# Designed miniproteins, single chains, continued (2), part 74

Each design is a single chain, and the fold is of that chain. pLDDT is the mean over its residues in the fold that is shown.

## One batch from the design tools (miniprotein)

Design m6555
Fold by ESMFold2-Fast:
Structure m6555 (fold): chain A 80 residues (1-80)
Amino acid sequence: GYEEMQQLIDELVAQGYSRGSALLAATVYGQYSTILSDEDARKAAEAGAKAYEEASKTQSGGVAWLKGVSAAQKVANEAK
């Protein structure tokens, strides 16, 4: 739920991720944790966060978000 997503955001920020990356990771995890294993949902979330961080260095937040979501979806599709 909302509280689990907020806790994940706080944990990722504490690990050094930007707030944007942490928010994308939490959103992706929440979406895929209902249809994938926890391990696969976490892999998708991490892929999304990494893609967002890299894109955010040179692109707008909106474009970085879309690239993060796309990367997460590719990993999720490979999982099941």
Scores: mean pLDDT 79

Design m6556
Fold by ESMFold2-Fast:
Structure m6556 (fold): chain A 77 residues (1-77)
Amino acid sequence: GERAVEAALEGAKLLLPKAKALKAAGIDEAELVGRTSSGARTFGKLEGDKLTVTTVLGDETAVVEMSLDGEVLSIEA
């Protein structure tokens, strides 16, 4: 639903700066965790120049794939 997509985009915005900092430090693969303002759980996977963010809001799961440049490549909810 729309709320799951909004939570997933918030999760991606929360984890992107952390992923960029890790990449700047020479780390090309990492797992990241966070929580949105709505209380949704968000999990990031950094793989090279790509960040995949999985956000769980109740029984709903949304996945955002994005580049480290901040471009959203795909959303699945």
Scores: mean pLDDT 81

Design m6557
Fold by ESMFold2-Fast:
Structure m6557 (fold): chain A 66 residues (1-66)
Amino acid sequence: MEKELEEAKKRVQEILNKAKLDKETKDAILSLVERGLRSISKMPEEQKKKAIDALLKSVEALAKTL
């Protein structure tokens, strides 16, 4: 369970690094992601998967528009 959250965080960092965002923007997005993942960690297993997928899609969309 904790391993899936760590993998999600690493995937977010990879997306942000490939998008070549400013450090301030990256740090802000990572802070929001960490808070989101912390909330997700308290969810039931099935809801965790949906929430992680939604979070990753949101980060990918944001990175493409910046």
Scores: mean pLDDT 77

Design m6558
Fold by ESMFold2-Fast:
Structure m6558 (fold): chain A 64 residues (1-64)
Amino acid sequence: SELVDKIFKEMGVERLSYEQAIEFLKSQGLSDALARLLVKTFDKNGDGYLSKEELEEILTALGL
């Protein structure tokens, strides 16, 4: 996804923090509550960060 590639490049990180991922999802039109729920649900390893793959899964689930 070009959106995922762009955000990781702009942030200069290998993983997004919860707050970085939440703000990105809110920029795509999600509510704070939905963004937080999705970030927590798709953090498969529970480390408090989202990988590029986990963020791609969220966007796929949203039809983005």
Scores: mean pLDDT 80

Design m6559
Fold by ESMFold2-Fast:
Structure m6559 (fold): chain A 65 residues (1-65)
Amino acid sequence: SLEERVARLKRLVEEDPEKAAKEAYWLYHSDSSLSEAAKEQILRAVEYLKQNKPEEALEALEKVP
């Protein structure tokens, strides 16, 4: 489920932020069932991780519906 994938991404942000960014980007591009609201927050998390802002990335993932 999306909830399980988002929970995994939250753990990865703390354990391996580079892997978190790659998995979030893959989710954004590969899951056509994602709402536009979910896609926006996932992409925001990717951009924050690229900027080395893991706290903001976690906040974006919390906003995924």
Scores: mean pLDDT 83

Design m6560
Fold by ESMFold2-Fast:
Structure m6560 (fold): chain A 76 residues (1-76)
Amino acid sequence: KVEELKKKARDYELLATSYEVLANMYRQKAAALEEDPSKAEEAERYRQLATDYQNMSDEYRKKAEELRKKAEELEK
C-alpha cells in the first residue's frame, strides 16, 4: 500500500510536469498570435488554455503531496 502511494505520487509529479510544458507551449503560441490584431480572440483562447494547463499542473502537484503525506503516515 505504501509503495503504491509513493508510485502514484511520482506519476502525479510526472503529470504535473507534462501539464506545465503544455502551459508553456500555449503561452508561446498565444504570444505569437498577439502580433496579428485579427487573431486577438484566438490568442486569448490560447492564453486561457495555458492557464487551464497551469492549474492542472498545480492540482496534480497537490495530489502528489497528499499521497506522499499518506505514505509517511502509514509508515509510522
Scores: mean pLDDT 83

Design m6561
Fold by ESMFold2-Fast:
Structure m6561 (fold): chain A 95 residues (1-95)
Amino acid sequence: TKEVQQRLIEAIYRYYYNKKLLELEKNEPDLPEEEAKKLAEEAGKKGVEETSLNLAEIGKESGGKATLESLLEEYEAKAKELEKELEELKKEKEE
């Protein structure tokens, strides 16, 4: 459904956004938060752009809905793991 596709796009964005933030926190810890967020936003948008072509093709196939739901679950899980790792890294830096 369109709802699953939209949620998947949001999950993909969140995954690449968090992945970039974590990378910057590890490699460029002195980078201003606003600049890090801009780079993360660019990474999220790029990730969505690259995957959107594949999502359109999957959605046209019989059984495509089940595939989209599986991808949604996968990307949401990956995004949450990255958020947890980022929080733990920030806590270590404050202690």
Scores: mean pLDDT 75

Design m6562
Fold by ESMFold2-Fast:
Structure m6562 (fold): chain A 68 residues (1-68)
Amino acid sequence: APSMSEVIDQMFEIMAEANKLHKEGKLPEEEYNELVDIAEKAMKASEEEMRELGAELKRKFEELKKKA
């Protein structure tokens, strides 16, 4: 399993890339807001829940990149 610092760093990297794609018009606002919501929930979650939400954020972002 990844360390908590690796999970947090990965979520930051995903959100930075999602923000870039949104600014370039390649990621719709609704889908970007969904990623933001997952990240905000992770910040309020327990360590175990944060790991699960971090994995969900990564999976959802990869699905959105394939759809674009």
Scores: mean pLDDT 80

Design m6563
Fold by ESMFold2-Fast:
Structure m6563 (fold): chain A 85 residues (1-85)
Amino acid sequence: MIEATVVLHTPSREDAERAAEILSKVPGVVDARVLPPLSDGRTPVAVVIEAKDRKEAEEVMKRGLEALKKAGIPVEVVAVSYTEV
């Protein structure tokens, strides 16, 4: 099994809190956390995905990004890391 950690930038703390709530409901997401805001007001969200392989983790993240897009929350994917667990 693998664990994927994805970091997203959102435009504001309010967008980050909404993004974390939406992502927490996506199957395969085991944690979604709002991180401290950056100096320009952008607020990162760290998302932890548990999957059998990297391909499944990528599909989970695609579903999460689609859900955010439907909710009108603009996000930028800034980091992705994979760990075997």
Scores: mean pLDDT 85

Design m6564
Fold by ESMFold2-Fast:
Structure m6564 (fold): chain A 74 residues (1-74)
Amino acid sequence: SVFEKFARGVIEIGRKYNVVSEAERILKLAEDGLKAGLPWEEIFEKVREYAKTLPEDFRKAVLELIEQAEKELK
């Protein structure tokens, strides 16, 4: 699934930048949104807002993963 691919990517970049705890937080935000039945657009909007609090390099990598996931869901 698109969200499985997104989750895998987030964990990989979390390991690359040594911010696995932040990667886990992003995945929790996505999982909580899915459980609440939120549209994928709202889920990724929440992730983008959280990403603004993160180091720039990790944030850019997360935003690229969101863009890739959105292309597959459109």
Scores: mean pLDDT 83

Design m6565
Fold by ESMFold2-Fast:
Order: structure tokens, then C-alpha cells, then sequence
Structure m6565 (fold): chain A 96 residues (1-96)
């Protein structure tokens, strides 16, 4: 089973909301930044939403070599096991 970067990020947001680390409203802001990434959308988001996005981008680049600023990289499929590793690391880093 494989996941897109966007699907992986939705699972990060869903877990953060489930664990009470962010609100559902903050989750919507975060997903919006991934779906249509603009500097304006990033700057309009809460500091907490920006933190989640920054950690996610860093972990994708570090663990998988994926640069989300490249449109071709956004369509790359991630093995589910690797996606889960990224999700777990993002949640752990956000808690710190």
C-alpha cells in the first residue's frame, strides 16, 4: 500500500486532532497549506499550523528526499510503512 504526500499529511493532522494537540480548525488551516501552498496561505495560518507544516516538510526531505516545493515531488507515492515513520516523527517533534 502506498500514500501520496498529501494523504500522509492528512493522517498527521488527523492524529494531532485525535490526540488533542491541535483543534479541528487548526487542522483545516494546515491541510489548506498543503493542498494549495502559497506564501499568503502560510502567512495567514496560525503559528502552530506553520510549525506542523514546517516539521512535515523537514521530515519528508530528511527521510525520503522529497521536496514539496517541486510539483513533481508532490505526486510521488510513499510506501505506507515509510509514511507511518514520517507521521510518527512529525507528531513526536511537534510535542517537543
Amino acid sequence: MVMSPAETFVEVVDRLVEEGLITEEEGVEIIRMVANPTEEAYNAASERAQKVYDIFVEELKKELGLDLSDPEERNKLIPKEKAQEVIDKVIEKFRK
Scores: mean pLDDT 76

Design m6566
Fold by ESMFold2-Fast:
Structure m6566 (fold): chain A 84 residues (1-84)
Amino acid sequence: AAEELLKEAEEKARELVEEADRAAEEGDVERARKLMEEGLRFLKETTDKLEKDPKAARRAAQIGSGTAIAGIGAAVEGELRRRK
């Protein structure tokens, strides 16, 4: 179901952000950057999967999880820029 996929995606994205935040705090910008790239790749794969099922994709958009997941990538990039 769409809500289950989004919940799983959000949990995985949160783990990536947590790892990136930790790396950024330690000054390991390279590791944080790799985690951001991993997150972006994960978001693209999740979006592609949902787009295969238009109803699931629309439901995902309705509950805002897609926005939340996209926000995680932006948050990681913002953190990297602050640490640079």
Scores: mean pLDDT 61

Design m6567
Fold by ESMFold2-Fast:
Structure m6567 (fold): chain A 70 residues (1-70)
Amino acid sequence: MPVVVSLRVRTPAERVDEVGKRIREAAESVPGVVGVEVRRLDADTLLVTITAENEEAAARAAEAAREAAR
């Protein structure tokens, strides 16, 4: 059963494009991830939406995205 997880990530405006790329790459590298969408909500805020095959893959991808954002 596919699982969808959404994360809001705040980052300095100067780093938003770099952080967005790192988040996408990190989440997409997790086995069982079907899709990753990264949207810029404003100058310093990203919305990350991860679709995964199951809850375990979704949780791993969410953790990878959070680590990539730090």
Scores: mean pLDDT 81

Design m6568
Fold by ESMFold2-Fast:
Structure m6568 (fold): chain A 60 residues (1-60)
Amino acid sequence: MSLDELIAAAEREYHLGLTPEMREEVRAVLRGEELGSPIPADLAALPPEEQLRYIFEALT
């Protein structure tokens, strides 16, 4: 699943009204661009449903 697909899936699953700014923030964090590091290995090791939950928790 691509990063954009993962964010879109989380938005649909949790009925989130994500703004463009919120989507950009999540993309930066997940790519490690904001922190200069890759996506956390722990996140990548989680099942897809738990990855979606992580994104939801990061936005709330």
Scores: mean pLDDT 62

Design m6569
Fold by ESMFold2-Fast:
Structure m6569 (fold): chain A 103 residues (1-103)
Amino acid sequence: VQAALDRVQAQLDTFRAEAGAELLEESTVTNADGTTTKTVKFRYRAESVADGDRTRQEAEVTVKITLTADGTLTVQFSGRVRLDSARTGRREGEITGSWTVTA
């Protein structure tokens, strides 16, 4: 159980480093049914200039990871993405998703 959580933590740390994301919140809870839930919230900000267009990207994403005693891992994510472009204006959207992986 802990080894699987450590691997997920390492993947999240790699993602944060590669994306330049800021960790806002991190918690781990062992539930009464023996499952473990890890919740991570991070913020990503980037600014780029290409072809004379300046774009600012901002995203806040919450990732909820549930690991069962049998090694099944369920990942759920939700968040908000904002894109500000000098050329196309402001756009905002919500993102959600989930997947289950057998470890």
Scores: mean pLDDT 71

Design m6570
Fold by ESMFold2-Fast:
Structure m6570 (fold): chain A 87 residues (1-87)
Amino acid sequence: SDEEVVEKSRKAAENLKKYMETASTAEIELLAGRFFREVEELAKTLSEEARKELVKIMEEIIEYAKSLGLPEEVLEKLRKRVEEIRK
């Protein structure tokens, strides 16, 4: 179900945050990019309501990456990917 996919994505995001805490800035960029790629593929098959929940999860990852010192240039690229899912 859509709810199961969203819940699995949320758990993956929490695990990602744990890895990001001990990772270099370059590794955080790669990990976030990989996670976003997986979410982008899932979003293609989900309802509008479920896509909105995935957007929130992606936004939480961007804010967390920002708190860990990811450069604004990289954060802007990630935000553009969120906007593509929102449409």
Scores: mean pLDDT 87

Design m6571
Fold by ESMFold2-Fast:
Structure m6571 (fold): chain A 88 residues (1-88)
Amino acid sequence: MLEAPSPEDLALVREIMRILEDESLSNEEKLARVEALVAQIRSPLALEALAIYVASLLAVEEDEEKKALLSEALDIVSRRLDELLAAS
């Protein structure tokens, strides 16, 4: 079984969720910050939860620019998850 997420992993997930919802940031700034924070997450379970969250946002989004942002964020999270699972 996968190890439970650390407090640090959970803090990174919460920060990523906040960044994605922060309308004061450009989409480019959001993606750069998400990529940097996702690279620090060590728990596959934390990444899986984040992927489900982003996919849920994408499923109900109507704005094309925000759909593009969420699709790219989901790709970043999914690639990181695959990387960690391949190492197991």
Scores: mean pLDDT 83

Design m6572
Fold by ESMFold2-Fast:
Structure m6572 (fold): chain A 89 residues (1-89)
Amino acid sequence: SSSLRREFAVLYTSAGILVSSGSDGDLGRAVDLLEKALELAVASGASVDDLQSLKSLAQKVADLATDPAVKARAQALVERIDALIAEKE
């Protein structure tokens, strides 16, 4: 629906801004938003392009994060998204 698409866009954009900041606290908040965005994507049957966009931000969080817990959560998101993309193709 247009409502779910708008919520996804807001979460994705907000996560992108936090990733651009690059502080440990902002990267933790970014992964929280990306986890919510992935839940919406799965529920709405999101496109491969949407999943690739989420993967790109999650990978960037994993690369930038110095907190092992945040890094592990971001890496788990990348793996989960890769599995979802493989299932669609």
Scores: mean pLDDT 85

Design m6573
Fold by ESMFold2-Fast:
Structure m6573 (fold): chain A 101 residues (1-101)
Amino acid sequence: SLTDGIQQMIEALKNSKTPLEALLNMGAAVVLMSALVKVLEKEGADPEFLARLRELLDKLSDLENQMQQAIQAGDMEGFEKTKAEAIKTLEQVLQLVKQYE
């Protein structure tokens, strides 16, 4: 299910032991979410649902870029902040998809 896949992404990010592992899991989440949006669009999913999902995907993509920049700068505080915001954003995706089961 959609909820199971999103929960798996949340758990993978939460369980990341290194900044590089977290960045890899963020990249995977963005790619999988992008593919999901395209599948749901083709399946005729609700336009309002798709619009909200796209906004959250855009936020995840921005957070991935922020995480990469923090890692490159050696900014561990910035890294932890972006990781926490990414987890929160994925939790918002989970809540959204539960509304449109």
Scores: mean pLDDT 87

Design m6574
Fold by ESMFold2-Fast:
Structure m6574 (fold): chain A 71 residues (1-71)
Amino acid sequence: FSATQRAIHAAPYNFGQMSPADIARIIGRSRATVSRHITQMQDRGYVARRPGRVTVVSQTPAGIAAARAIM
């Protein structure tokens, strides 16, 4: 994982379900950069996006296992 991907992984782990905009604000990256990394992590099964009025990002069991392996 890149440093940005580690930060994206850590934010929902510590704070629960978060939007991409909230993650971008916390880690100090542009929303576009965070959305790109979230898409890559979703494609690999590490995070899930849930439908609703706002999109929220949550970790999958595979994502939690990967985060533990890099922490």
Scores: mean pLDDT 64

Design m6575
Fold by ESMFold2-Fast:
Structure m6575 (fold): chain A 105 residues (1-105)
Amino acid sequence: SKLTAIALLLAAAEFHIDLGDLETAKEELIRAVELLFELMDKSEQIELVSEITGIPKGEASKLSREERLELIKEHIESLEEKEELRRVLEILKKYLKKLLEKEKK
């Protein structure tokens, strides 16, 4: 399932962050975001882009799905430090948990 693929990508990203392989971790986080966007509605996408990039939800709501995804990708690619990538990882884990809870209903 896509949820299983996201969980595995986030686990792999955590492993690579811990090893200091930040470039591989970025690729894994970006792929997880792409899969999350396929499962998320517009309001969830707006929340995620706002939390990761810091732009206001009102501004994020004016963007297309493709523009929201690209903004997150550019933000992740710009990060240089382990702790910054760990913050993104924890945000993505939160949204995965939210989607898993929806699947039970």
Scores: mean pLDDT 88

Design m6576
Fold by ESMFold2-Fast:
Structure m6576 (fold): chain A 72 residues (1-72)
Amino acid sequence: MDPAEIRELVETLRNSPSAEDRLRAARELGRIGGEETYRLGREALLEAASHDPSEEVRAAALAALVSIREST
């Protein structure tokens, strides 16, 4: 996948005021998976899983981390 698209999802996850948009970004990162997504998205997903104000976003970020790690 294009690294620019992964970076856009990472930016959405980190900076979007919408919990729905952050949730979608976390899910998409997990769906894409692979080494590139892990390399570019791991830090943002870890931060979201620990600190996002939305429980659903935290759960999705954690699920994405597990999925990406297994796909790599």
Scores: mean pLDDT 81

Design m6577
Fold by ESMFold2-Fast:
Structure m6577 (fold): chain A 94 residues (1-94)
Amino acid sequence: SRENVLLESEVTMYYLRAVVLRVILEKAKKNGASKEELIELARELLEAARRTVEKAEEAIAKTDDPEVKKVLEEIREAARRLAEEAERLIKELE
């Protein structure tokens, strides 16, 4: 359905944003960015990762294709790990 295509698109968009933010955050750490900048980047990563999980769970519930469901479940799990990593960093820096 069109709704499923839109949900899959949202999952892709938020997940790509989370992955890119993770790379930016790692580069910022290596370049000695301020604590404040690292917290801001980690909060953006956390938001993108949480939205990925939310949209992936919605897409999984509406998907009848087992292969598509498996890919979405893998993305959801990867996003959960990114969220946990971001939360730990925020806690350590605050």
Scores: mean pLDDT 89

Design m6578
Fold by ESMFold2-Fast:
Structure m6578 (fold): chain A 80 residues (1-80)
Amino acid sequence: SLLDTLTPLEREVAAIAASDPEGVSPAEIAKELGISQATATRRMNAVLQKLLANTPQTDAEAAALEAALRALAAELAARR
């Protein structure tokens, strides 16, 4: 899946971004994950680049990606 192209740390960044409707700054991601702001910025950019490169071509693929991101966000939130 598209999410399988992400590293575990990139998946954590993606899950935090997906769960906050007002958007998440690199500083907020860094605090939640215990990493530097520079690392959070790099990982967020890597996630965005990978998602853009693998953009779904159909509505069904787009829906599956959105469902997978929300499921990942819920799974990571439940582990906290």
Scores: mean pLDDT 63

Design m6579
Fold by ESMFold2-Fast:
Formats: sequence, C-alpha cells, structure tokens
Structure m6579 (fold): chain A 80 residues (1-80)
Amino acid sequence: SMEEERDRKKADEVVAQAEATLRRFVAGHADMPVEEVRFLAEGIERAALAKVKGMSPEIREYVRERTRAAADRAVAEHEA
C-alpha cells in the first residue's frame, strides 16, 4: 500500500538522520567519556523509535536494529 511505502521511506529517513547525528556527535566530541557517548547514543535511539511508534511492528523492529547497530558502531569508533 502507499501508506506502507511511505512508512518504509520515513523509517529509512529516520535511520539515516540517527546515523548522521551519531557520526557528527562522535566526530565533534572525541574527548567525551565513553559513558556519556553511550548515554547520548541511547537517547538518539529512543528518539528514532518514538518517530516510528505508530508504524508496523516490522518497521519498528527494523528501525530499532539499525539505530542500535549505528549506536554500537559510534561507541566502538569513539573507543578506538
């Protein structure tokens, strides 16, 4: 359906925005303690999930997995 296609597109945009925000944040705060980076990454993940709260369980799980992976990558890159 057109609604499902729009939800998929919005979910991709939400994930892309979360990934960009995490990347920009880590690059701008190299000296930040890793615990603070984790806290902010969790906040970005929660914000992304809130934006897709009314969508199908499949799309919400997709966004959760992709934003979690992006957050984990950002933390790992910060620790490197």
Scores: mean pLDDT 82

Design m6580
Fold by ESMFold2-Fast:
Structure m6580 (fold): chain A 65 residues (1-65)
Amino acid sequence: SAEERARAERFIATAVASLEQLSKLLPPEAYEAYRRQALADLERIKARFPELAAAVDAVEAQIRA
């Protein structure tokens, strides 16, 4: 749906900034769990909305760096 796609686009747009904030607040083990969950969520978005694949790939590259 359009609403699901809008939520996916917002997640892609905010994922790096959200993880940067969490890296300052959480111990490394807790942060790594959130980082892995974010990558899994991005892969699910890519599977559901192939048109967002390039944006997902760019964000995943930033998260993995």
Scores: mean pLDDT 87

Design m6581
Fold by ESMFold2-Fast:
Structure m6581 (fold): chain A 101 residues (1-101)
Amino acid sequence: MAPFTPEQREKIIEELKKKGLSDKEIELLFAWYNKDYQRLAELVREILTKDPDNKLLRDLITLFAREWRKENPRPWLTEPPEPSEEAKKIVEYFKKIVEKA
C-alpha cells in the first residue's frame, strides 16, 4: 500500500487541487512518488491522448526523468531538457506537502 494513510492522501489531494491540478495530474504525481512506472505510463498515455500538446505533462515527465537519472546515472544519454518553472514548483510543492503529512 502507499506510504500515506487515507487521511494523509486526502489532505495531499486537497492541497494539490488548490494549486489547480486535475485528478489525473495528482494521480501521476502519486504514481511517480510510489515508483509505479506501469501506472505512470498509463496516466501519461491517457492525458496525452486527450491533449497531445500538454506542455505541463511533458515538463513533469522531463523533471521525473532528471530526478530518476540522479539516482540512476546514464552517462551515455543526453541530459533531458530543462523543465518549466511551473513543473518545478508543482513537484516542489508536492514534496513539501508529502513531508508535512
Scores: mean pLDDT 73

Design m6582
Fold by ESMFold2-Fast:
Structure m6582 (fold): chain A 76 residues (1-76)
Amino acid sequence: MEVDSLVELAKKKAEAGDFDGAAAAGVAGVETALSQGDREKAIKAAEETLEALKKAGSKNEEAFKRLEEALRRARE
């Protein structure tokens, strides 16, 4: 539930144009899922946040890089 709330927050921030905030919420979702031992949920949190940024038309390279790094950690 907490991870899903962080992903929903990330989607809302992306829709509002707050791409750094969206990335921060998405990364927090990944870290929370990993702390719970749920790698599948961590991967989904990163992927759904990345899709939200793409859907919003974001060109924030740092936000994408942070989420891609979090996704890489979740897959290890």
Scores: mean pLDDT 84

Design m6583
Fold by ESMFold2-Fast:
Structure m6583 (fold): chain A 89 residues (1-89)
Amino acid sequence: SDLEELIEKVNSLPEDKRYYLLPVDPEIQALVTRKGLMSKDEVIEELKRIASQTSHRLTLLTAVAKEDIVINGELIPKGTVLLLLDRAP
């Protein structure tokens, strides 16, 4: 399933790092309840919650912050791995 593929992708990420889940689609953004840097397990739990509350297929892309950025009033340090959550086409 689509959710299983997303979970497998997150499970391939390093356990000792923290991630920022960045919703790209405004409808998905309304479903994201966790703010700030998350562990791999916290990302998986949030993805399961979001998937249970939407009929849309989800995609997850990885990016790295090239400089310090501010998102929703929170400082995201340079080098943070961003997980971009969007609707599948």
Scores: mean pLDDT 81

Design m6584
Fold by ESMFold2-Fast:
Structure m6584 (fold): chain A 66 residues (1-66)
Amino acid sequence: ALAPAARYRVVGSDGLVLPSGVEVRPGDLVEVDADGERAVVTSAATGERDELPAGEVAAGTTLVPA
Protein backbone atom coordinates (compact mmCIF):
# COMPACT_ATOMS: atom_id res chain seq x y z
CA ALA A 1 0.00 0.00 0.00
CA LEU A 2 1.22 3.48 -0.91
CA ALA A 3 1.05 6.47 1.42
CA PRO A 4 -0.98 9.44 0.09
CA ALA A 5 1.00 12.25 -1.59
CA ALA A 6 4.35 10.45 -1.31
CA ARG A 7 7.37 11.25 -3.51
CA TYR A 8 9.16 8.50 -5.44
CA ARG A 9 12.04 8.12 -7.87
CA VAL A 10 11.58 6.06 -11.03
CA VAL A 11 14.19 3.25 -10.98
CA GLY A 12 14.96 0.56 -13.54
CA SER A 13 14.99 0.42 -17.32
CA ASP A 14 11.24 0.82 -17.81
CA GLY A 15 9.56 4.18 -18.38
CA LEU A 16 6.01 5.35 -17.82
CA VAL A 17 4.00 6.87 -20.68
CA LEU A 18 1.18 9.20 -19.61
CA PRO A 19 -2.08 9.38 -21.62
CA SER A 20 -0.93 12.78 -22.91
CA GLY A 21 2.06 11.03 -24.53
CA VAL A 22 4.55 12.44 -22.04
CA GLU A 23 7.23 9.94 -20.97
CA VAL A 24 8.50 9.61 -17.41
CA ARG A 25 12.01 8.20 -17.69
CA PRO A 26 14.13 6.19 -15.24
CA GLY A 27 15.71 8.56 -12.72
CA ASP A 28 12.84 11.08 -12.81
CA LEU A 29 10.92 12.07 -9.69
CA VAL A 30 7.18 11.54 -9.39
CA GLU A 31 4.60 12.31 -6.73
CA VAL A 32 2.04 9.60 -6.04
CA ASP A 33 -1.31 10.32 -4.40
CA ALA A 34 -3.19 7.09 -3.79
CA ASP A 35 -6.96 7.49 -3.41
CA GLY A 36 -8.79 4.18 -3.02
CA GLU A 37 -8.30 2.03 -6.12
CA ARG A 38 -6.67 4.85 -8.11
CA ALA A 39 -3.31 6.58 -7.85
CA VAL A 40 -2.44 9.96 -9.36
CA VAL A 41 1.17 10.09 -10.55
CA THR A 42 2.64 13.56 -11.17
CA SER A 43 5.91 13.91 -13.08
CA ALA A 44 8.33 16.39 -11.48
CA ALA A 45 10.07 16.88 -14.84
CA THR A 46 6.94 17.78 -16.87
CA GLY A 47 4.26 18.56 -14.25
CA GLU A 48 1.85 16.22 -16.07
CA ARG A 49 -0.48 13.95 -14.11
CA ASP A 50 -1.82 10.49 -14.84
CA GLU A 51 -4.28 8.19 -13.08
CA LEU A 52 -3.35 4.52 -12.77
CA PRO A 53 -4.76 1.61 -10.76
CA ALA A 54 -3.23 1.87 -7.27
CA GLY A 55 -2.42 -1.85 -7.31
CA GLU A 56 -0.25 -1.51 -10.43
CA VAL A 57 1.71 1.40 -8.95
CA ALA A 58 2.15 -0.39 -5.60
CA ALA A 59 3.14 -3.70 -7.23
CA GLY A 60 5.68 -2.09 -9.56
CA THR A 61 9.39 -2.26 -8.82
CA THR A 62 10.11 0.96 -10.75
CA LEU A 63 9.36 3.37 -7.86
CA VAL A 64 11.43 3.88 -4.70
CA PRO A 65 10.81 6.48 -1.95
CA ALA A 66 12.72 9.71 -2.60
Scores: mean pLDDT 64

Design m6585
Fold by ESMFold2-Fast:
Structure m6585 (fold): chain A 64 residues (1-64)
Amino acid sequence: SSELLARVQQIMRDTFQVMTDEQLDAFNKRVQDLLARYQAGEISEEEFLTQLQEIADELKQQGL
């Protein structure tokens, strides 16, 4: 949905602005795996957003 896309883009923009290259690479790999699972129909839109937020929160705990 357009709302999902906007929320994903906002989280990514905010995260990428302050992320180190190493954190960005790790985040991108995890997001790509999550996106592949979503596109395959293995997880719902809500599950995708929840897990995306969890990934962002983990990066914050790593000193972002």
Scores: mean pLDDT 72

Design m6586
Fold by ESMFold2-Fast:
Structure m6586 (fold): chain A 57 residues (1-57)
Amino acid sequence: GVQLSAEQEEQLRQQLKQLEKELITALNNGDADAAARIQKQVDALKQQYPDFFQRQS
C-alpha cells in the first residue's frame, strides 16, 4: 500500500470519522442513495490505503 506520513494518517483518520458520521446520518434519514455514495468513498479509500485500514480493523 501507499505509506502515509503521520500528518497524512491524521487527515485520513479525520476524513473517515466525517464519512462515518455522514453515513450514520444518511442511514437514519433513510437516504439509501447518499449512504451508497458515502460507502463507495470509504471503499475507494480502503483500496488506496489498505495498510492503514488493516491497522484500524
Scores: mean pLDDT 78

Design m6587
Fold by ESMFold2-Fast:
Structure m6587 (fold): chain A 66 residues (1-66)
Amino acid sequence: GHTITLESLLKEGIDEILNIDDRPVRVRSSSDPQPSTKITAKVGGEEKVYEVTVGEDGNSVLRRVE
């Protein structure tokens, strides 16, 4: 999984993390897709799902899925 920074969490307005679904993926080569971590979190009292990816600068980026 990727390291999630407090800065990334604050940008999304996340109040509470409910679950982290970090599936270990065996990386065979550098051309393989990067493993993604899914986070279920409360934002403004609603439950939302985010994917965690690594940006071009190596920082964690949260993308809302639902």
Scores: mean pLDDT 59

Design m6588
Fold by ESMFold2-Fast:
Structure m6588 (fold): chain A 89 residues (1-89)
Amino acid sequence: AAAEARRRAEREAALRAQDARLEKLSEEIKEILEKEGKEKAQEYFEEKLSAAMRTALAAGREVRANPDLSDEELEALREAVLEAAAAEA
């Protein structure tokens, strides 16, 4: 019981750390976009994305692009995001 709660808390902490990194990257991209334009912002974004961040963004795009995703497909995307975040913690 305690080990399962700890594992869940560790995954949640890893995901929060990933979200903080993505938010910081978003602010950096906004600054580059305002100063250097869209092409430079896109290059910087692609360069600074970690594998876990790429997985999270791909999952988010899939959810937005396909509203007919099944509960099983949504769960698979959620598990992939959590697993990728944990692997980079």
Scores: mean pLDDT 72

Design m6589
Fold by ESMFold2-Fast:
Structure m6589 (fold): chain A 100 residues (1-100)
Amino acid sequence: MEEYKKEAEKLLEEKLKELGLTKKEVEEYIKSHTPEEIVEEFEKALKIAKEAHENNDLDSEEAKEALKVLLYTLYAIYLGYLSEEDIERIREIVRKAQEE
């Protein structure tokens, strides 16, 4: 499990770089949300994305918005805007989603 977490973190950083996410977009998202809300929105977004994948509905507007939330949350982690506790909660959410 630990080696998988390290691989996931590296993949997430690469995706953030490739997508050219700007600090301004992340800052706007963070200004609109508390750390707790960011974690809650991430959990909801991940669940929506997973359900959309299972239903072949990844092209839905709901799925697209969910993917954006996931990306903004990952960038917030990268910038150090979330506490270690918040980051661990997010890692747990991701692991749980991978199990099911």
Scores: mean pLDDT 72

Design m6590
Fold by ESMFold2-Fast:
Structure m6590 (fold): chain A 61 residues (1-61)
Amino acid sequence: SVEEVLAELEKVIEESVAQGLSSNETLDRLVEVLVRAQAEGIVIPDEEFKRLVVRALERLS
């Protein structure tokens, strides 16, 4: 579901930051989740996607 994908993306961001991963490594992991979601036909709403992008940028800065 969209909610499960959003929860997984948020968890990836939090775990990557906690582990001290680079922004590139974090983005690679986020892309893996997004590619899987796309293959499953899951469409993430624009507003939720924007919120995740902002959060990722804030945490990776």
Scores: mean pLDDT 78

